Designed miniproteins, single chains, continued (4). Designs and how they scored, part 66

Each design is a single chain, and the fold is of that chain. pLDDT is the mean over its residues in the fold that is shown.

## One batch from the design tools (miniprotein)

Design m14270
Fold by ESMFold2-Fast:
Structure m14270 (fold): chain A 55 residues (1-55)
Amino acid sequence: EERREILRRIAEAAGVSVSAVRNAVEGKAYQSEENYLRIVLATYDLLGKLPFELL
């Protein structure tokens, strides 16, 4: 529940879908460099962590 909300907030801040954030965390889906950078910055801004640390 809390994890889901965190992913939603990151997605909103980065301007991407929740699935894009989840895929970036898991390293499974295609993503552009710019898209990944936005996710990284949003994650760090909100949580002080990098996406891989959300696993």
Scores: mean pLDDT 73

Design m14271
Fold by ESMFold2-Fast:
Structure m14271 (fold): chain A 70 residues (1-70)
Amino acid sequence: VLSFKTVEEAIEYAIKNDLVARITLKSGEQLRVRPWDLDYKNNKLYGTDLDAHRGVILDLNEIEKAEVLV
């Protein structure tokens, strides 16, 4: 697990290095996501939910924490 100052920095690192991130939502739900893109204008994270085997779009305001899995 790699530590970053912000959720956005963790996700950008995961995108650049093709790594999986563990996303913790403010609801307490946790997702394993392979992120593809950060849309700062619409405040969205685009990726693959590895547990559901589908694409996912997450609102960055709903993300409590992101950890990069190594």
Scores: mean pLDDT 85

Design m14272
Fold by ESMFold2-Fast:
Structure m14272 (fold): chain A 73 residues (1-73)
Amino acid sequence: SMEEEVAERAIEGLRREGEKAVETGRGTTTGVLAQYQFALDTLRRAGVKDKELWERVEKEGKESLERVAKAED
């Protein structure tokens, strides 16, 4: 469905930002935070009503932030 496509793109974007942050060794969450905010706003504007899709995107955002934060140590 369109909602699933929107959520999948958001999840993929979050994963890529998290991976880039870890790979570059920057130890900053700024890019991941910006991508997470953009993903949530995209779901709102697309009118996604499936709570499971919202939860999946939120979970990926939190997980990507945790990966970057742990990589700082």
Scores: mean pLDDT 75

Design m14273
Fold by ESMFold2-Fast:
Structure m14273 (fold): chain A 76 residues (1-76)
Amino acid sequence: MLSPDVAASLAEITKRLDLSPEDLAVVVSVAIELQPTLSPEQARDPAAVARRIAAALRRRGRDDLAEKVEAVAESL
């Protein structure tokens, strides 16, 4: 389950992404896995959350999604 801060940051990220429901589910699952490692300040920073999600997506072999999330982080 996502914390409210992480959920708000993720909403800010995903509204800038045109993702399939399957790809969106992957991004959300990564955010859930990362949330215990985020400081409260990081959790409230959509750009910081996006960079952390992108790094985790690269570790999962999803470079395609990581590139899209990184591009969004640059626009935040």
Scores: mean pLDDT 83

Design m14274
Fold by ESMFold2-Fast:
Structure m14274 (fold): chain A 64 residues (1-64)
Amino acid sequence: MRALLAKYPKEVLARNVVRLLAERGFLKDHLEEAKERLMEQDPIEVTLLVAEMLGVPVEEFLRE
């Protein structure tokens, strides 16, 4: 999984993490600030954690 995620820009991963959290009601406001915070962290690690937490396939985070 990590090798696949490393092929994508950090912004794509961060954007999809924020989108999926918002769609499921975990994030309602400050979406742009949340994306910027994720860009400062390890977006691959966050993507894997959120995928496991939400029970969604990692491919959902690769949508451009």
Scores: mean pLDDT 75

Design m14275
Fold by ESMFold2-Fast:
Structure m14275 (fold): chain A 61 residues (1-61)
Amino acid sequence: SEEERLRANAETALATFRQLAPHLSPAAQRRLYEEMLRGARERYSPELVAEFERELEEILA
């Protein structure tokens, strides 16, 4: 389904963020976070956006 496809896309994006974030400055981490969340808000359901935002925040904590 479209929702399964978007969820898989979100999981791939989160895996990429987990790999990149430890190598970025705090300012660069924030910029990447904001860009990824912007993209998610344009493409994902509100429920998937909320889930994605929580997981991005956990990576940065």
Scores: mean pLDDT 86

Design m14276
Fold by ESMFold2-Fast:
Structure m14276 (fold): chain A 70 residues (1-70)
Amino acid sequence: SAAEEKAKIEEEIKKLVAEAQKLSAEYARLQQKIDAGKGTPEDLERLKELQKEMEEIKKKIEELGKKLKE
């Protein structure tokens, strides 16, 4: 049913938001380490990876949100 489909999309958005919050916390931690002059080259590469992953999640949330309005 439409209600079941909506509930499934809402649950998927909830999971993606939780993942984005987790990645954002890791990003903030690594940024603080780099700003303190303690960052490694591996930390810089991880920040780039986190930026890409967060952007992909943001796009997925936006697409799912559009489906809820249809």
Scores: mean pLDDT 86

Design m14277
Fold by ESMFold2-Fast:
Formats: sequence, structure tokens, C-alpha cells
Structure m14277 (fold): chain A 75 residues (1-75)
Amino acid sequence: MIEKAKEYLEQAKKSGKGEGGKYAAEAMHLASEALLAGDPSAVEVLREAAKLYAEKNREQIETGREAAREIAAER
């Protein structure tokens, strides 16, 4: 399980914004399962996946806020 979580983490790093977010979320899920199964190395994988997920989502949030601001400015 942890190896698959690490694989998704690597895919998240290599993938584009939207796809990277999905891989990071999957890595977090698998790392959480591994941690519950008693694998202490899952803690570090979970932290890295959470960082990537936040990073990918930050880009999407910024894009959404910019679009909303442009709409407001046109009024």
C-alpha cells in the first residue's frame, strides 16, 4: 500500500495542475490507509501529498478569484 501511495505522489509531482491534484489526493488516501495499518513511513508520504494537494488547489483558487474579480470589474 505505501509503495502505491509513493507512486501516486511521484505522479502528482510530474502531472499538470488538475491531474496533479487528483494524484495528490489519492496519495493522501493511500498513505492514511498505510498509517492506519501501522506503517510509520506513511506519515512523511502523507505530509508530502498534503503539501502538493494544497499547492495544486492554490493555483485553481487563484484562477477562480481572478476570474471573479474580472467579472466584478466589468460592472
Scores: mean pLDDT 72

Design m14278
Fold by ESMFold2-Fast:
Structure m14278 (fold): chain A 55 residues (1-55)
Amino acid sequence: SEVDEVMEELRRVEPQEFVDRVRKLIEELLSKGTSGSRSLARRILEGLRLYVQQS
């Protein structure tokens, strides 16, 4: 899925850069203000929640 692709790419960057990239991506999606962009932001946040739980 798109979310899985994004999470896979983000996991390959340095930890310090990971958090900043995620924050910027979510901010951009929410600023866009479309139903699709809000849905994608929510799915990315859910993916992050699952990632933290699996650690």
Scores: mean pLDDT 72

Design m14279
Fold by ESMFold2-Fast:
Structure m14279 (fold): chain A 59 residues (1-59)
Amino acid sequence: YYEEGYKKGIEAARKDPTGIAEWINEVMKEANELGLSNEERMEYLMGFVDGWNEALKEL
């Protein structure tokens, strides 16, 4: 789940680098709908944030 989040974070930042709060809310809703455990949800979110920050270094 970390890798999936990481890749999604990069994609989201490339699409809209100003909308991180909105994207985080969407990611958390998707994780809830997919039935991810608290651990899996945290891995996904951490990956997302790391991928987002990595993409921002290139902007």
Scores: mean pLDDT 75

Design m14280
Fold by ESMFold2-Fast:
Structure m14280 (fold): chain A 84 residues (1-84)
Amino acid sequence: ANEELSKITEEKLLEYIKKNNDPYIKAALAVGYYLRYLYTEDEEAKEKFEKYLEELKKTDPELAKAVEEFFKEEEEKVEELKKK
């Protein structure tokens, strides 16, 4: 299920952070925390995705742009659902 995938993703990302300082890991963390914020309004998740997105903008602007485009797509989906 999707919940199981989310748990595996977080666990893997934390493991890779300890071993590597890869921009891709920061991108995945930003996405994960962003989705948590969108669906739960968790303020801590908002702070975390903003932090990782800012780090990406400085380290890998191309990857950061892809993450921002993903965020806009998800926001549009959530906005449409809220209007129903």
Scores: mean pLDDT 72

Design m14281
Fold by ESMFold2-Fast:
Structure m14281 (fold): chain A 80 residues (1-80)
Amino acid sequence: HHMEEVLKKIKEENEKLADEIVDRQREAFRQMLKESGIEDLEPEVDALMEKAREALKKGNFFEARKLVSEALSLIQKARE
């Protein structure tokens, strides 16, 4: 049954991608915070990224994308 295999592959792929995407994006955000001198936002940005990781692992990639966008917006606002 093709649909059953697709769902299983999506679950496995989402779990793998969650760690890869979140870790890579988190490092990028940390670099931005460091270069902008706003490292005090690191805990809040990190919390959003960990929430995004959970969302991705649950297949909620729309929510994960929203959380990543919120982290980026937080960084952009703090740069002002």
Scores: mean pLDDT 78

Design m14282
Fold by ESMFold2-Fast:
Structure m14282 (fold): chain A 68 residues (1-68)
Amino acid sequence: MSEESRELLRVAIKAALHDQQKAEELLTKALEASTDEEVRAGIEASLYLVKQNLGEQASGFADAALQM
């Protein structure tokens, strides 16, 4: 995963609990910057959960993607 994608994920994790719109924007940018299939799957799961207003669960999936 690129460092740009990792930084976007870190900021998105922090935003997911307080700013759904910003979290969606940052996760979308991280997805566009990622080429790894497993990382992309984690970001897509996080985006889905943010759209369902489940920011705490979205933070968990995004954090797992950062470990890949």
Scores: mean pLDDT 70

Design m14283
Fold by ESMFold2-Fast:
Structure m14283 (fold): chain A 81 residues (1-81)
Amino acid sequence: SAEEEIRKLLEEFMKRARELLSQVTDPAAANELKRVVHEMLEQVDAVLADESLSDEEKVEEIRRIVEEGLEQMERIVRESQ
């Protein structure tokens, strides 16, 4: 189901986010990672609340949000080293 796909996407995202957060010792980089996670979760909540989107469109939008967020987080970690 779309709900199960979304749950899996978010679980994998949160797992990767925790792994990336554990790799940074710079407080500024850690704070920026937390900001990215917060902004992504707000975007996910907005997609889930959007009654104009089909279940399939919600899965696609959340996948895009997760992919963009992970790319941004990985860049932050890379630049902090």
Scores: mean pLDDT 86

Design m14284
Fold by ESMFold2-Fast:
Structure m14284 (fold): chain A 80 residues (1-80)
Amino acid sequence: AKITITIDKTTASRKEALEIADYIKLILEEKLKLKVKVEESKNKITITIESDDLELAKEIAKKIEDYLKSKGIEVKVEVE
């Protein structure tokens, strides 16, 4: 399963968005041993997470979305 999380830089400062993306990457790679890719574009930061467990992937996606929304950050989450 593949999760794509897109953070809008217009609703979060560039510094906050990058720090949050790096923190998410660190937690998922170190604690859950998942493969995580972070990409920065002009207006967005994209976090891609790969997991062999679709149910776990969906739970992680929901927790990340809820966390970022609680910080007032606009996010889009997609699960493939």
Scores: mean pLDDT 75

Design m14285
Fold by ESMFold2-Fast:
Structure m14285 (fold): chain A 75 residues (1-75)
Amino acid sequence: SMSQSQKLKDDGDKNFKLGLDHFKKGDFQSSIDNFQKSDDNFVKSNQLFPSKDFWDKQITSSVNLLKSSVHRVVP
């Protein structure tokens, strides 16, 4: 439903913001965890109510998850 999709999108936005905050602090593992949760939320939101905005948010979350992962692996 649109209502359930919106709730998942809001949860995704919260986790995305937490991921960015941890990334800025150099806490890459916590950043990865939060971006992964964000990506999962946007994927589920998009499955319930497909929209360009939700697809764009999912892509952005996935890209930031990859960036955090690279910073964790590369010293």
Scores: mean pLDDT 77

Design m14286
Fold by ESMFold2-Fast:
Structure m14286 (fold): chain A 64 residues (1-64)
Amino acid sequence: GAHARAAAEAAARGDSAAAGRHGRLALQNKTPPEEARAIADEYAARGDGAGAAAAGMLSQSMEE
């Protein structure tokens, strides 16, 4: 969802506080794991390792 993407964007720019806030909201809103993985893959393809890692962790935390 929007919060998973916002968390990845915040992490990519080094904003740990915003990344944490949006990450928690993404978990509360139950963003589907496949959507979080797609966001991680998108950031990895762009070379944004921090954004990819943040979205990947959200995907893992949601446990299918």
Scores: mean pLDDT 66

Design m14287
Fold by ESMFold2-Fast:
Structure m14287 (fold): chain A 60 residues (1-60)
Amino acid sequence: EAIERAAEAIVKERPEMTLEQAKAIVENIRESGATPEQAREGALEAGASEETAEAIGAGV
């Protein structure tokens, strides 16, 4: 699932975070009503790599 791929990308970049915590972040972004574009831009502003930001956008 797209949310699972986004969570895996987050954990690969932030190994101190659990997969469950990463999934919760993506789910919260979805519930906030953010568009895929907004989710991607927010991830980039938070310091995520372009690859991780693309995965988060696809997961929302």
Scores: mean pLDDT 79

Design m14288
Fold by ESMFold2-Fast:
Structure m14288 (fold): chain A 85 residues (1-85)
Amino acid sequence: SMTLAPGVEAALRRATELVKKYSDNPAALAAGIAGVLAAIGAAFEAQLLKKLGKLDEATADALATAGAEAAAKEGEAAAEAAASA
């Protein structure tokens, strides 16, 4: 099994929170989940660059975590905006 990067694990936890918070608002939930998916994509890209020898392990892990956190924050903001609209 592939070990998930810390950023991906954090993004998945945020997805669970979004489902609980916005279960009755499909637009807000969709906006939040889009942010989580972007966070997972950023983490995957950082790990792929590490595997290709373009990034060292510490840099790849830091970028995966930072990218996941940024995308998750954007997703939460988008979900709140959609819920308010």
Scores: mean pLDDT 67

Design m14289
Fold by ESMFold2-Fast:
Structure m14289 (fold): chain A 61 residues (1-61)
Amino acid sequence: DNLNNQIIEEGRRQGLSPQAIQNAVDFANSLLSSGLVDEPSPALIEFALDIARLDEAAAQK
């Protein structure tokens, strides 16, 4: 129900930075608002966090 809270809690559990967590929240909401994803799901949360983690790692180069 609270997609943003689930992403924040899971991102913190995974040790992501506050910026990466915010990026994951923004990305997940953009997929929902564009209609690419119909509703929040555990798979969407994991996908958004995985993308944010990869973006964070790339930014370190």
Scores: mean pLDDT 79

Design m14290
Fold by ESMFold2-Fast:
Order: structure tokens, then C-alpha cells, then sequence
Structure m14290 (fold): chain A 75 residues (1-75)
């Protein structure tokens, strides 16, 4: 779940691997609860993350975009 790992894997395959393997905070986990995300629905978190994850850049670009979008007075 290190940003470096995400950045390094930052194409498409790396993104997927980090999202599925990393104990990142997934929206599904928060919504369904930690038990649901980690014991029942780890795949849901992975699927959502994969769909959200881009192949352009890693967490660097994604993180900046996410933060910018949030601060953009939209969230």
C-alpha cells in the first residue's frame, strides 16, 4: 500500500496488482464495513479500484487528481 509501489507499478498491470493486493482503504470496505471488505468482499474493493485505476500514471497522478477533484469544491 505504499505510494512508491503504486507509482512503480503505475501502468495498468501494476495498478491492478497493487489494488488487489494492497490493504488500501476501498470504498466498498468502508460502506460494507471492514469485515465485509476484508473477509466477505475483498473482490468488490478490488473491482472498484481496478475500474477507478488508470493506466496513464500511478497514485501520483491519481492522487493529485483525486485531491484536486475533492478540493475543487465538488466533494
Amino acid sequence: MDAEVIRRGGLSGGQAAIMTGGPKEYPSGVVGGRSAARTLKPEDGAKAALKAGGSKKSSESAGISGATSAVRSRL
Scores: mean pLDDT 42

Design m14291
Fold by ESMFold2-Fast:
Formats: sequence, C-alpha cells, structure tokens
Structure m14291 (fold): chain A 100 residues (1-100)
Amino acid sequence: MIERKEGDLTIVEFPEEDIIVVASDNLDEALRKAIELAKEKGYYAIIVTGPALVEGWILSHETGIPVLRAKSVEEALEIARKYGKTVIVVRKSDLEEALK
C-alpha cells in the first residue's frame, strides 16, 4: 500500500490489486482527480461512494470511462476486483472507517 497526499486529496494505491483510492471531503475534487488518474494509468473504471445527488453514470458519458456508484467502500472494492485497474472515490471519513 502506497499513501500520498496532494492538497486536500488522500491517494492510496494497492498495487497488488491494481486499485487506487482517492479520498477527499470534496467529492467533486476527488472525482476529478480519479478521472485524471484513470486516464493517466489506463484504468478501466471509476467507482464513486456517496449520496445520489449526481449520478456517476452521467459522468461516464463525458469521460468515456464507466463511472459506477457503490453504497460503501466494501461494495466498491468488490466491484473493483471484478474490473481490475479501477479508481475508487470516497470521502475521507468513509475511508478511515473502512480501514478500521
């Protein structure tokens, strides 16, 4: 596991599973960074955890990368294992709870 901070973003890479987690208190900022990383590394999908205020599927049309929604970090990890090469977007509090 490789953890780094970039401004208000926390980025955690799991090289053994080809999964990257982007955590922020600002979901939109985390999602923009996730799209950047997915394009840079050739990752296949983005999974967003959080409220249904904006459907992630709308963003998949704009980016050309499937954007899926998950109810929890655990659900996102399960979906990510099926896709491989996936970026997960979470709130910092949700990431901290999932790592306990």
Scores: mean pLDDT 72

Design m14292
Fold by ESMFold2-Fast:
Structure m14292 (fold): chain A 102 residues (1-102)
Amino acid sequence: MIQNPVLTPEQAEEIRKLAEPRVEEVTKLAKEYNLSEDVTQRLKGLEVILATAEVLGDEELKKIAEEGLKEVKKAIKENKSQEEIEKILEETFKRIEKLLAE
């Protein structure tokens, strides 16, 4: 099992500051596109993961999170079904899980 780095209070604050405007944009997208609560929460989580990767300098995690966010936001803006959006999110989280486990 890979041991994740322990966050300092300063790093945790940087993550919150980076994620806050991005999470607010997710809330806005959820209202515009009538996203489910589950999709909305997963998107917010992915933005927090991206901010964490940026603060910690984890380039591989950053790449997976950026690619996933780009694909999900494109699907939302193209009015794809919530099922398709959920599938993209699930595949992205599976990639993250695999990276963090190995």
Scores: mean pLDDT 83

Design m14293
Fold by ESMFold2-Fast:
Structure m14293 (fold): chain A 76 residues (1-76)
Amino acid sequence: DEPLLTVSLDVDQHVEFGRLAREDPRAAAERALKEGLIRARDRETALDFMKVVGGTGPEVEARELRRQEALAREAE
């Protein structure tokens, strides 16, 4: 059993990478891998983890998508 992902983020780093992941989860994943803060089998695994860290998981994405749709309809 190979761990798909190993994480070494402290609390402050978790907050910072959460913010970065909301803007660009791919760039956040690459930075964390480059700094050795996470180890992942591939970039997709690191990317998926950064989406979770940024609060862009399926639940949060669905909630935000619905809000964006509501705002778009109200704006027009």
Scores: mean pLDDT 69

Design m14294
Fold by ESMFold2-Fast:
Structure m14294 (fold): chain A 127 residues (1-127)
Amino acid sequence: SLQDLVDDMLRLVLGLERDTPQSTIARRLSRVLGLPEAHVRRILSSGNRAALGLLLAAAGALGVDEVAQLLVQYGVTPEQLRAAIEAAVRALPDDPAAALRVTQEASRVLRRTVAIQNQVEPAPFVE
């Protein structure tokens, strides 16, 4: 489920368990992304899709390359990842710098995930 993915992302990216208080998660993400804690709390309270978008940004900022493999294992599509990034950005107040930061960092993870999904297959035999 999307909740299970978010929980696995929290563990992989931040070393935090499912039962970690939202206040602790928000404070950690605020430090990782250099965003005001209030912005982070707003995104986390906007549902699992927005939370996924924010965790993608954190993974990008920290260089947690293993996240791309996790997303492939969950069967997450590039369209679902783009929707998650857009959900996180929409949950932000009017802060273009914060929106750019989230988009740029999350897009690094999106590009790696797409590259893994689009592995080159052996050329077919063409007569």
Scores: mean pLDDT 84

Design m14295
Fold by ESMFold2-Fast:
Structure m14295 (fold): chain A 86 residues (1-86)
Amino acid sequence: SEAERLAARLRAAFELGRTEKDPSALPAEQQEAIRFALAVAVGLLAREHAAEIGPLNAALEEALRLAAEHDSPAVRAAVEELLRAE
């Protein structure tokens, strides 16, 4: 399904964003995908690990802003499924 493909893309973008030293060096479309994936994934992880996100308040605020901006039921379902599965 499209949702499964999006979930796979979000997972790849999330890992890329975590491993790349300077994501801004990537193509603009990949930068946007990484920020979107990070925002949605971090938002969901923050709900599960609220106690651990205190040190990341600045990054979390940006992630929550992006999550709110790109919020959609399909994206939420895909990321939630990905986080629950693996």
Scores: mean pLDDT 65

Design m14296
Fold by ESMFold2-Fast:
Structure m14296 (fold): chain A 80 residues (1-80)
Amino acid sequence: SLFDVSEEVIEKAKKAAEDYIKSLGYTPTEEDIKILTAFLLRALQEGILTEEDLNSKGILKALFFGFRIDKKVIEEAKKL
């Protein structure tokens, strides 16, 4: 698995993804939550984010640093 992180960290990332989508004024879909969860977990594994950054502000931090995630990582996170 590309994600060798604790279930607690995965749940924090999911919550951060959902809260971020809501902060933009959108209704979160399961698909969008999974995509952003993959993005956050990959940014965490690459050292761009810390566990403390697993919130809506952390998503902005990763995007600000131009972090990119490939489709394979997104598909793996959809299984979480």
Scores: mean pLDDT 71

Design m14297
Fold by ESMFold2-Fast:
Structure m14297 (fold): chain A 75 residues (1-75)
Amino acid sequence: MLKVTVEELPDGTLKVTATGVKTEEEKYLVALFAALLAMKTGKPVTLILGDKEYTIPALASEEEARALAEEIAAE
């Protein structure tokens, strides 16, 4: 079962944790969600995908968010 949780860290940044990711599409959508949060908050977002941790920087545009999500999904 796909489970996504969002937690605010003590420094005011967000942590997105996804477990039970089974498809490349689910991986892309979770990564895109985290990237869009970084864009909307103007702050870095920590993304946990299974055993992998990513630091998503503050992004300026939806185009940058989509590009980063594609890179993470392709890994």
Scores: mean pLDDT 81

Design m14298
Fold by ESMFold2-Fast:
Structure m14298 (fold): chain A 90 residues (1-90)
Amino acid sequence: MEIEELEERLRELEEELRELLAELAKVDPELAERLVRETQERIAAVAEEARRLEAEIPDPEEALRLILERAVRAAEEQVERARRALEEAR
């Protein structure tokens, strides 16, 4: 997957996560707040990994691609978690 496709995928996942968290907040606001906090912690972890990859990988395009791939995977996991939480809260 090219950098442009990864950026678009990440944007789509961020929008889906926002919608799921907004719906969850209507049913279980405490769980929604906890998932927001967990998402922020995962973003911080990906940012720390990004700094390490930039230092280790001499090619900036390859480093950016790997950073985006990891960000997409983290976002996909959070979307799936939010989706399951919303289904269980019914």
Scores: mean pLDDT 81

Design m14299
Fold by ESMFold2-Fast:
Structure m14299 (fold): chain A 61 residues (1-61)
Amino acid sequence: TAELALEEGKKGNSDGASGYGSLGGSLGDPEGVRAGAKGLELAGNKSGAEGGFKTAEELAK
């Protein structure tokens, strides 16, 4: 999920990056959520990226 989230973000597809990040969250995978957040940042969705990074930190605890 992490690699797919980053690839969608590089394409400028914030919906795809968000979708793969959400899948990581459902699996309890903080790295997948963090990759989704990075993908959102690459797609220009800064607000989504900030929320995703925060969620990844909470999952890692």
Scores: mean pLDDT 75

Design m14300
Fold by ESMFold2-Fast:
Structure m14300 (fold): chain A 55 residues (1-55)
Amino acid sequence: SSLKEHEQSALEHLEQNRDQDAESLENNTPLSHELARKWVDMLIDVERSVLERLV
């Protein structure tokens, strides 16, 4: 579906910006770099799960 193509592009964008997003989170929250990175990775995993369930 067109929604699946949109989510695929969004997932690729998130994966490309993973390190920058984690660094931004570390700078704006009390989270360590390791926890910030894991949090961003969790968001990517959620998006991947959504993509896998699209019909």
Scores: mean pLDDT 75

Design m14301
Fold by ESMFold2-Fast:
Structure m14301 (fold): chain A 75 residues (1-75)
Amino acid sequence: DEKFREEAEENLRAALDLARAVAGTSQGQQLLQLTLQGVNEVREALKIDPKLGAEGAKALLDQTQAHVDALQAAL
């Protein structure tokens, strides 16, 4: 259980850092808001099922990276 929580928190931190790096634009600011919402949802999931929450954190990181890549390609 602790390993899943630690892994999830590390992935959530990485997702937030990615979103913050592009927050200087209006689209990046929207991504940061969506990422913050996703972080809250994953933290709630971790309270119910740490393994499910850890998978949610990885999915959020992967989705945030894809959105950052799309924003960088559009700029």
Scores: mean pLDDT 85

Design m14302
Fold by ESMFold2-Fast:
Structure m14302 (fold): chain A 70 residues (1-70)
Amino acid sequence: MSRAERVEKNAEALERLVKEGAPREVLEAAVHEGTKYLSPEEAARVREAFAAGDYETAIELLREAARRLK
């Protein structure tokens, strides 16, 4: 699986977990996994959106990074 495919799957997993009302700890683990393949700047933006509770922005930033990695 490519890095782009991993990041996209992590974005899909985070979106599903948010919809299912998963605990904060589970969401944090998903964000951590999703940011492993991102640049430091991209990872920081995802973490900032997540910390603000803006899950839609965090998910979209992961998808944007996946498109860049492709």
Scores: mean pLDDT 82

Design m14303
Fold by ESMFold2-Fast:
Structure m14303 (fold): chain A 72 residues (1-72)
Amino acid sequence: MRRVERRELRDDADAEAAAREAAERGAEVELVVRDAAGGENSARVETAEGAAEVARALLADPDQRVELRLVE
């Protein structure tokens, strides 16, 4: 059954920890970014390494909030 768990990412360590959790659980990863204007964009990532890399790039902008979703 599909289950979605959410992890708010504050820094690179959060991104790496969440990506590692996804890999250990065999979960699919979706990254969600919210900007200061209230816009929301999401992207599915196939690998835990790729998810950590993209999340780190997104966290470089202090006006953005980044969330990692674990999908089963």
Scores: mean pLDDT 77

Design m14304
Fold by ESMFold2-Fast:
Structure m14304 (fold): chain A 90 residues (1-90)
Amino acid sequence: SISDIVKKINKYPKQDRVLAMMYVNGQVGMTTQPQDSDMWKQSMYVMSPKSIQDSIQKTKSIQQTIDIVKSTLSDDLRKFADQLTSKMLS
């Protein structure tokens, strides 16, 4: 269930949980509201750690922004985030 996946994500440190939820929200937002891509990109930039903000600022696409955030997640956390995205889009 969505609740079970969220509980697994909540075991991670706050910064990692925020990045995972940004990745989920970016993917869901792009799929359901692609016209709002600039808003999703700006949201991901503001909520990102300073270490990746410069990389995000240099990109022109939301997909590249999602890919940058994805690359910062651990394999296990990314797997839970992908499972959550799949459930939210079902």
Scores: mean pLDDT 77

Design m14305
Fold by ESMFold2-Fast:
Structure m14305 (fold): chain A 80 residues (1-80)
Amino acid sequence: NPLVESLLKNTPCDLSGQDLSVGLLVKVLTGQCLSPVLLPKVGLFLARDNSESGVQKLLASLGISASPEQVAALAELAKK
């Protein structure tokens, strides 16, 4: 997925920042950033609901603004 590849290349591993981003979540889910707090929370949520609607609800709960294409890309990653 070109969007996922772009996010992985251009997003730094900054887990101390005030705002979370879709690119940071992609890095956490692909194992490029280690987060013992975020990974279990996000992974458990997506294991129960990996639909685009479920991903939108997760992103809203984290205060993350995302495009429909970014939501679809995260839902696709959650199926593995």
Scores: mean pLDDT 69

Design m14306
Fold by ESMFold2-Fast:
Structure m14306 (fold): chain A 84 residues (1-84)
Amino acid sequence: TLEEKEKVLKEFQTAVEEAIKLLQDPNTGEEGRHVVREGLKKKLKHLLEHYPDLKDDIDKEIEKLRAIDPELAEELLKVKNEVE
C-alpha cells in the first residue's frame, strides 16, 4: 500500500541521516564506517526488492550521501541498478 511504501521510505531516510552522523564522527573508526556502509547497502537492497518503484525517491537519499561519502554513494547506486 501507499502507507507501507511511505513508512519504509521514511525508515530508509532516517537510516541515511543516522549514517551521515556516524560517517562524520571521527570516533566511528574504519570498522564502524564499514558496518554503516554495509548496513545501508543491505537496507537499500531489501527496500528495492519489495518496492522497486521507489528507485527515483532513493536517488535523492543517495545524493545526500554523495556530499559526505562519495564512495558509499557509488556503491548504493550499484545496489539500486542490480535490483532491476
Scores: mean pLDDT 82

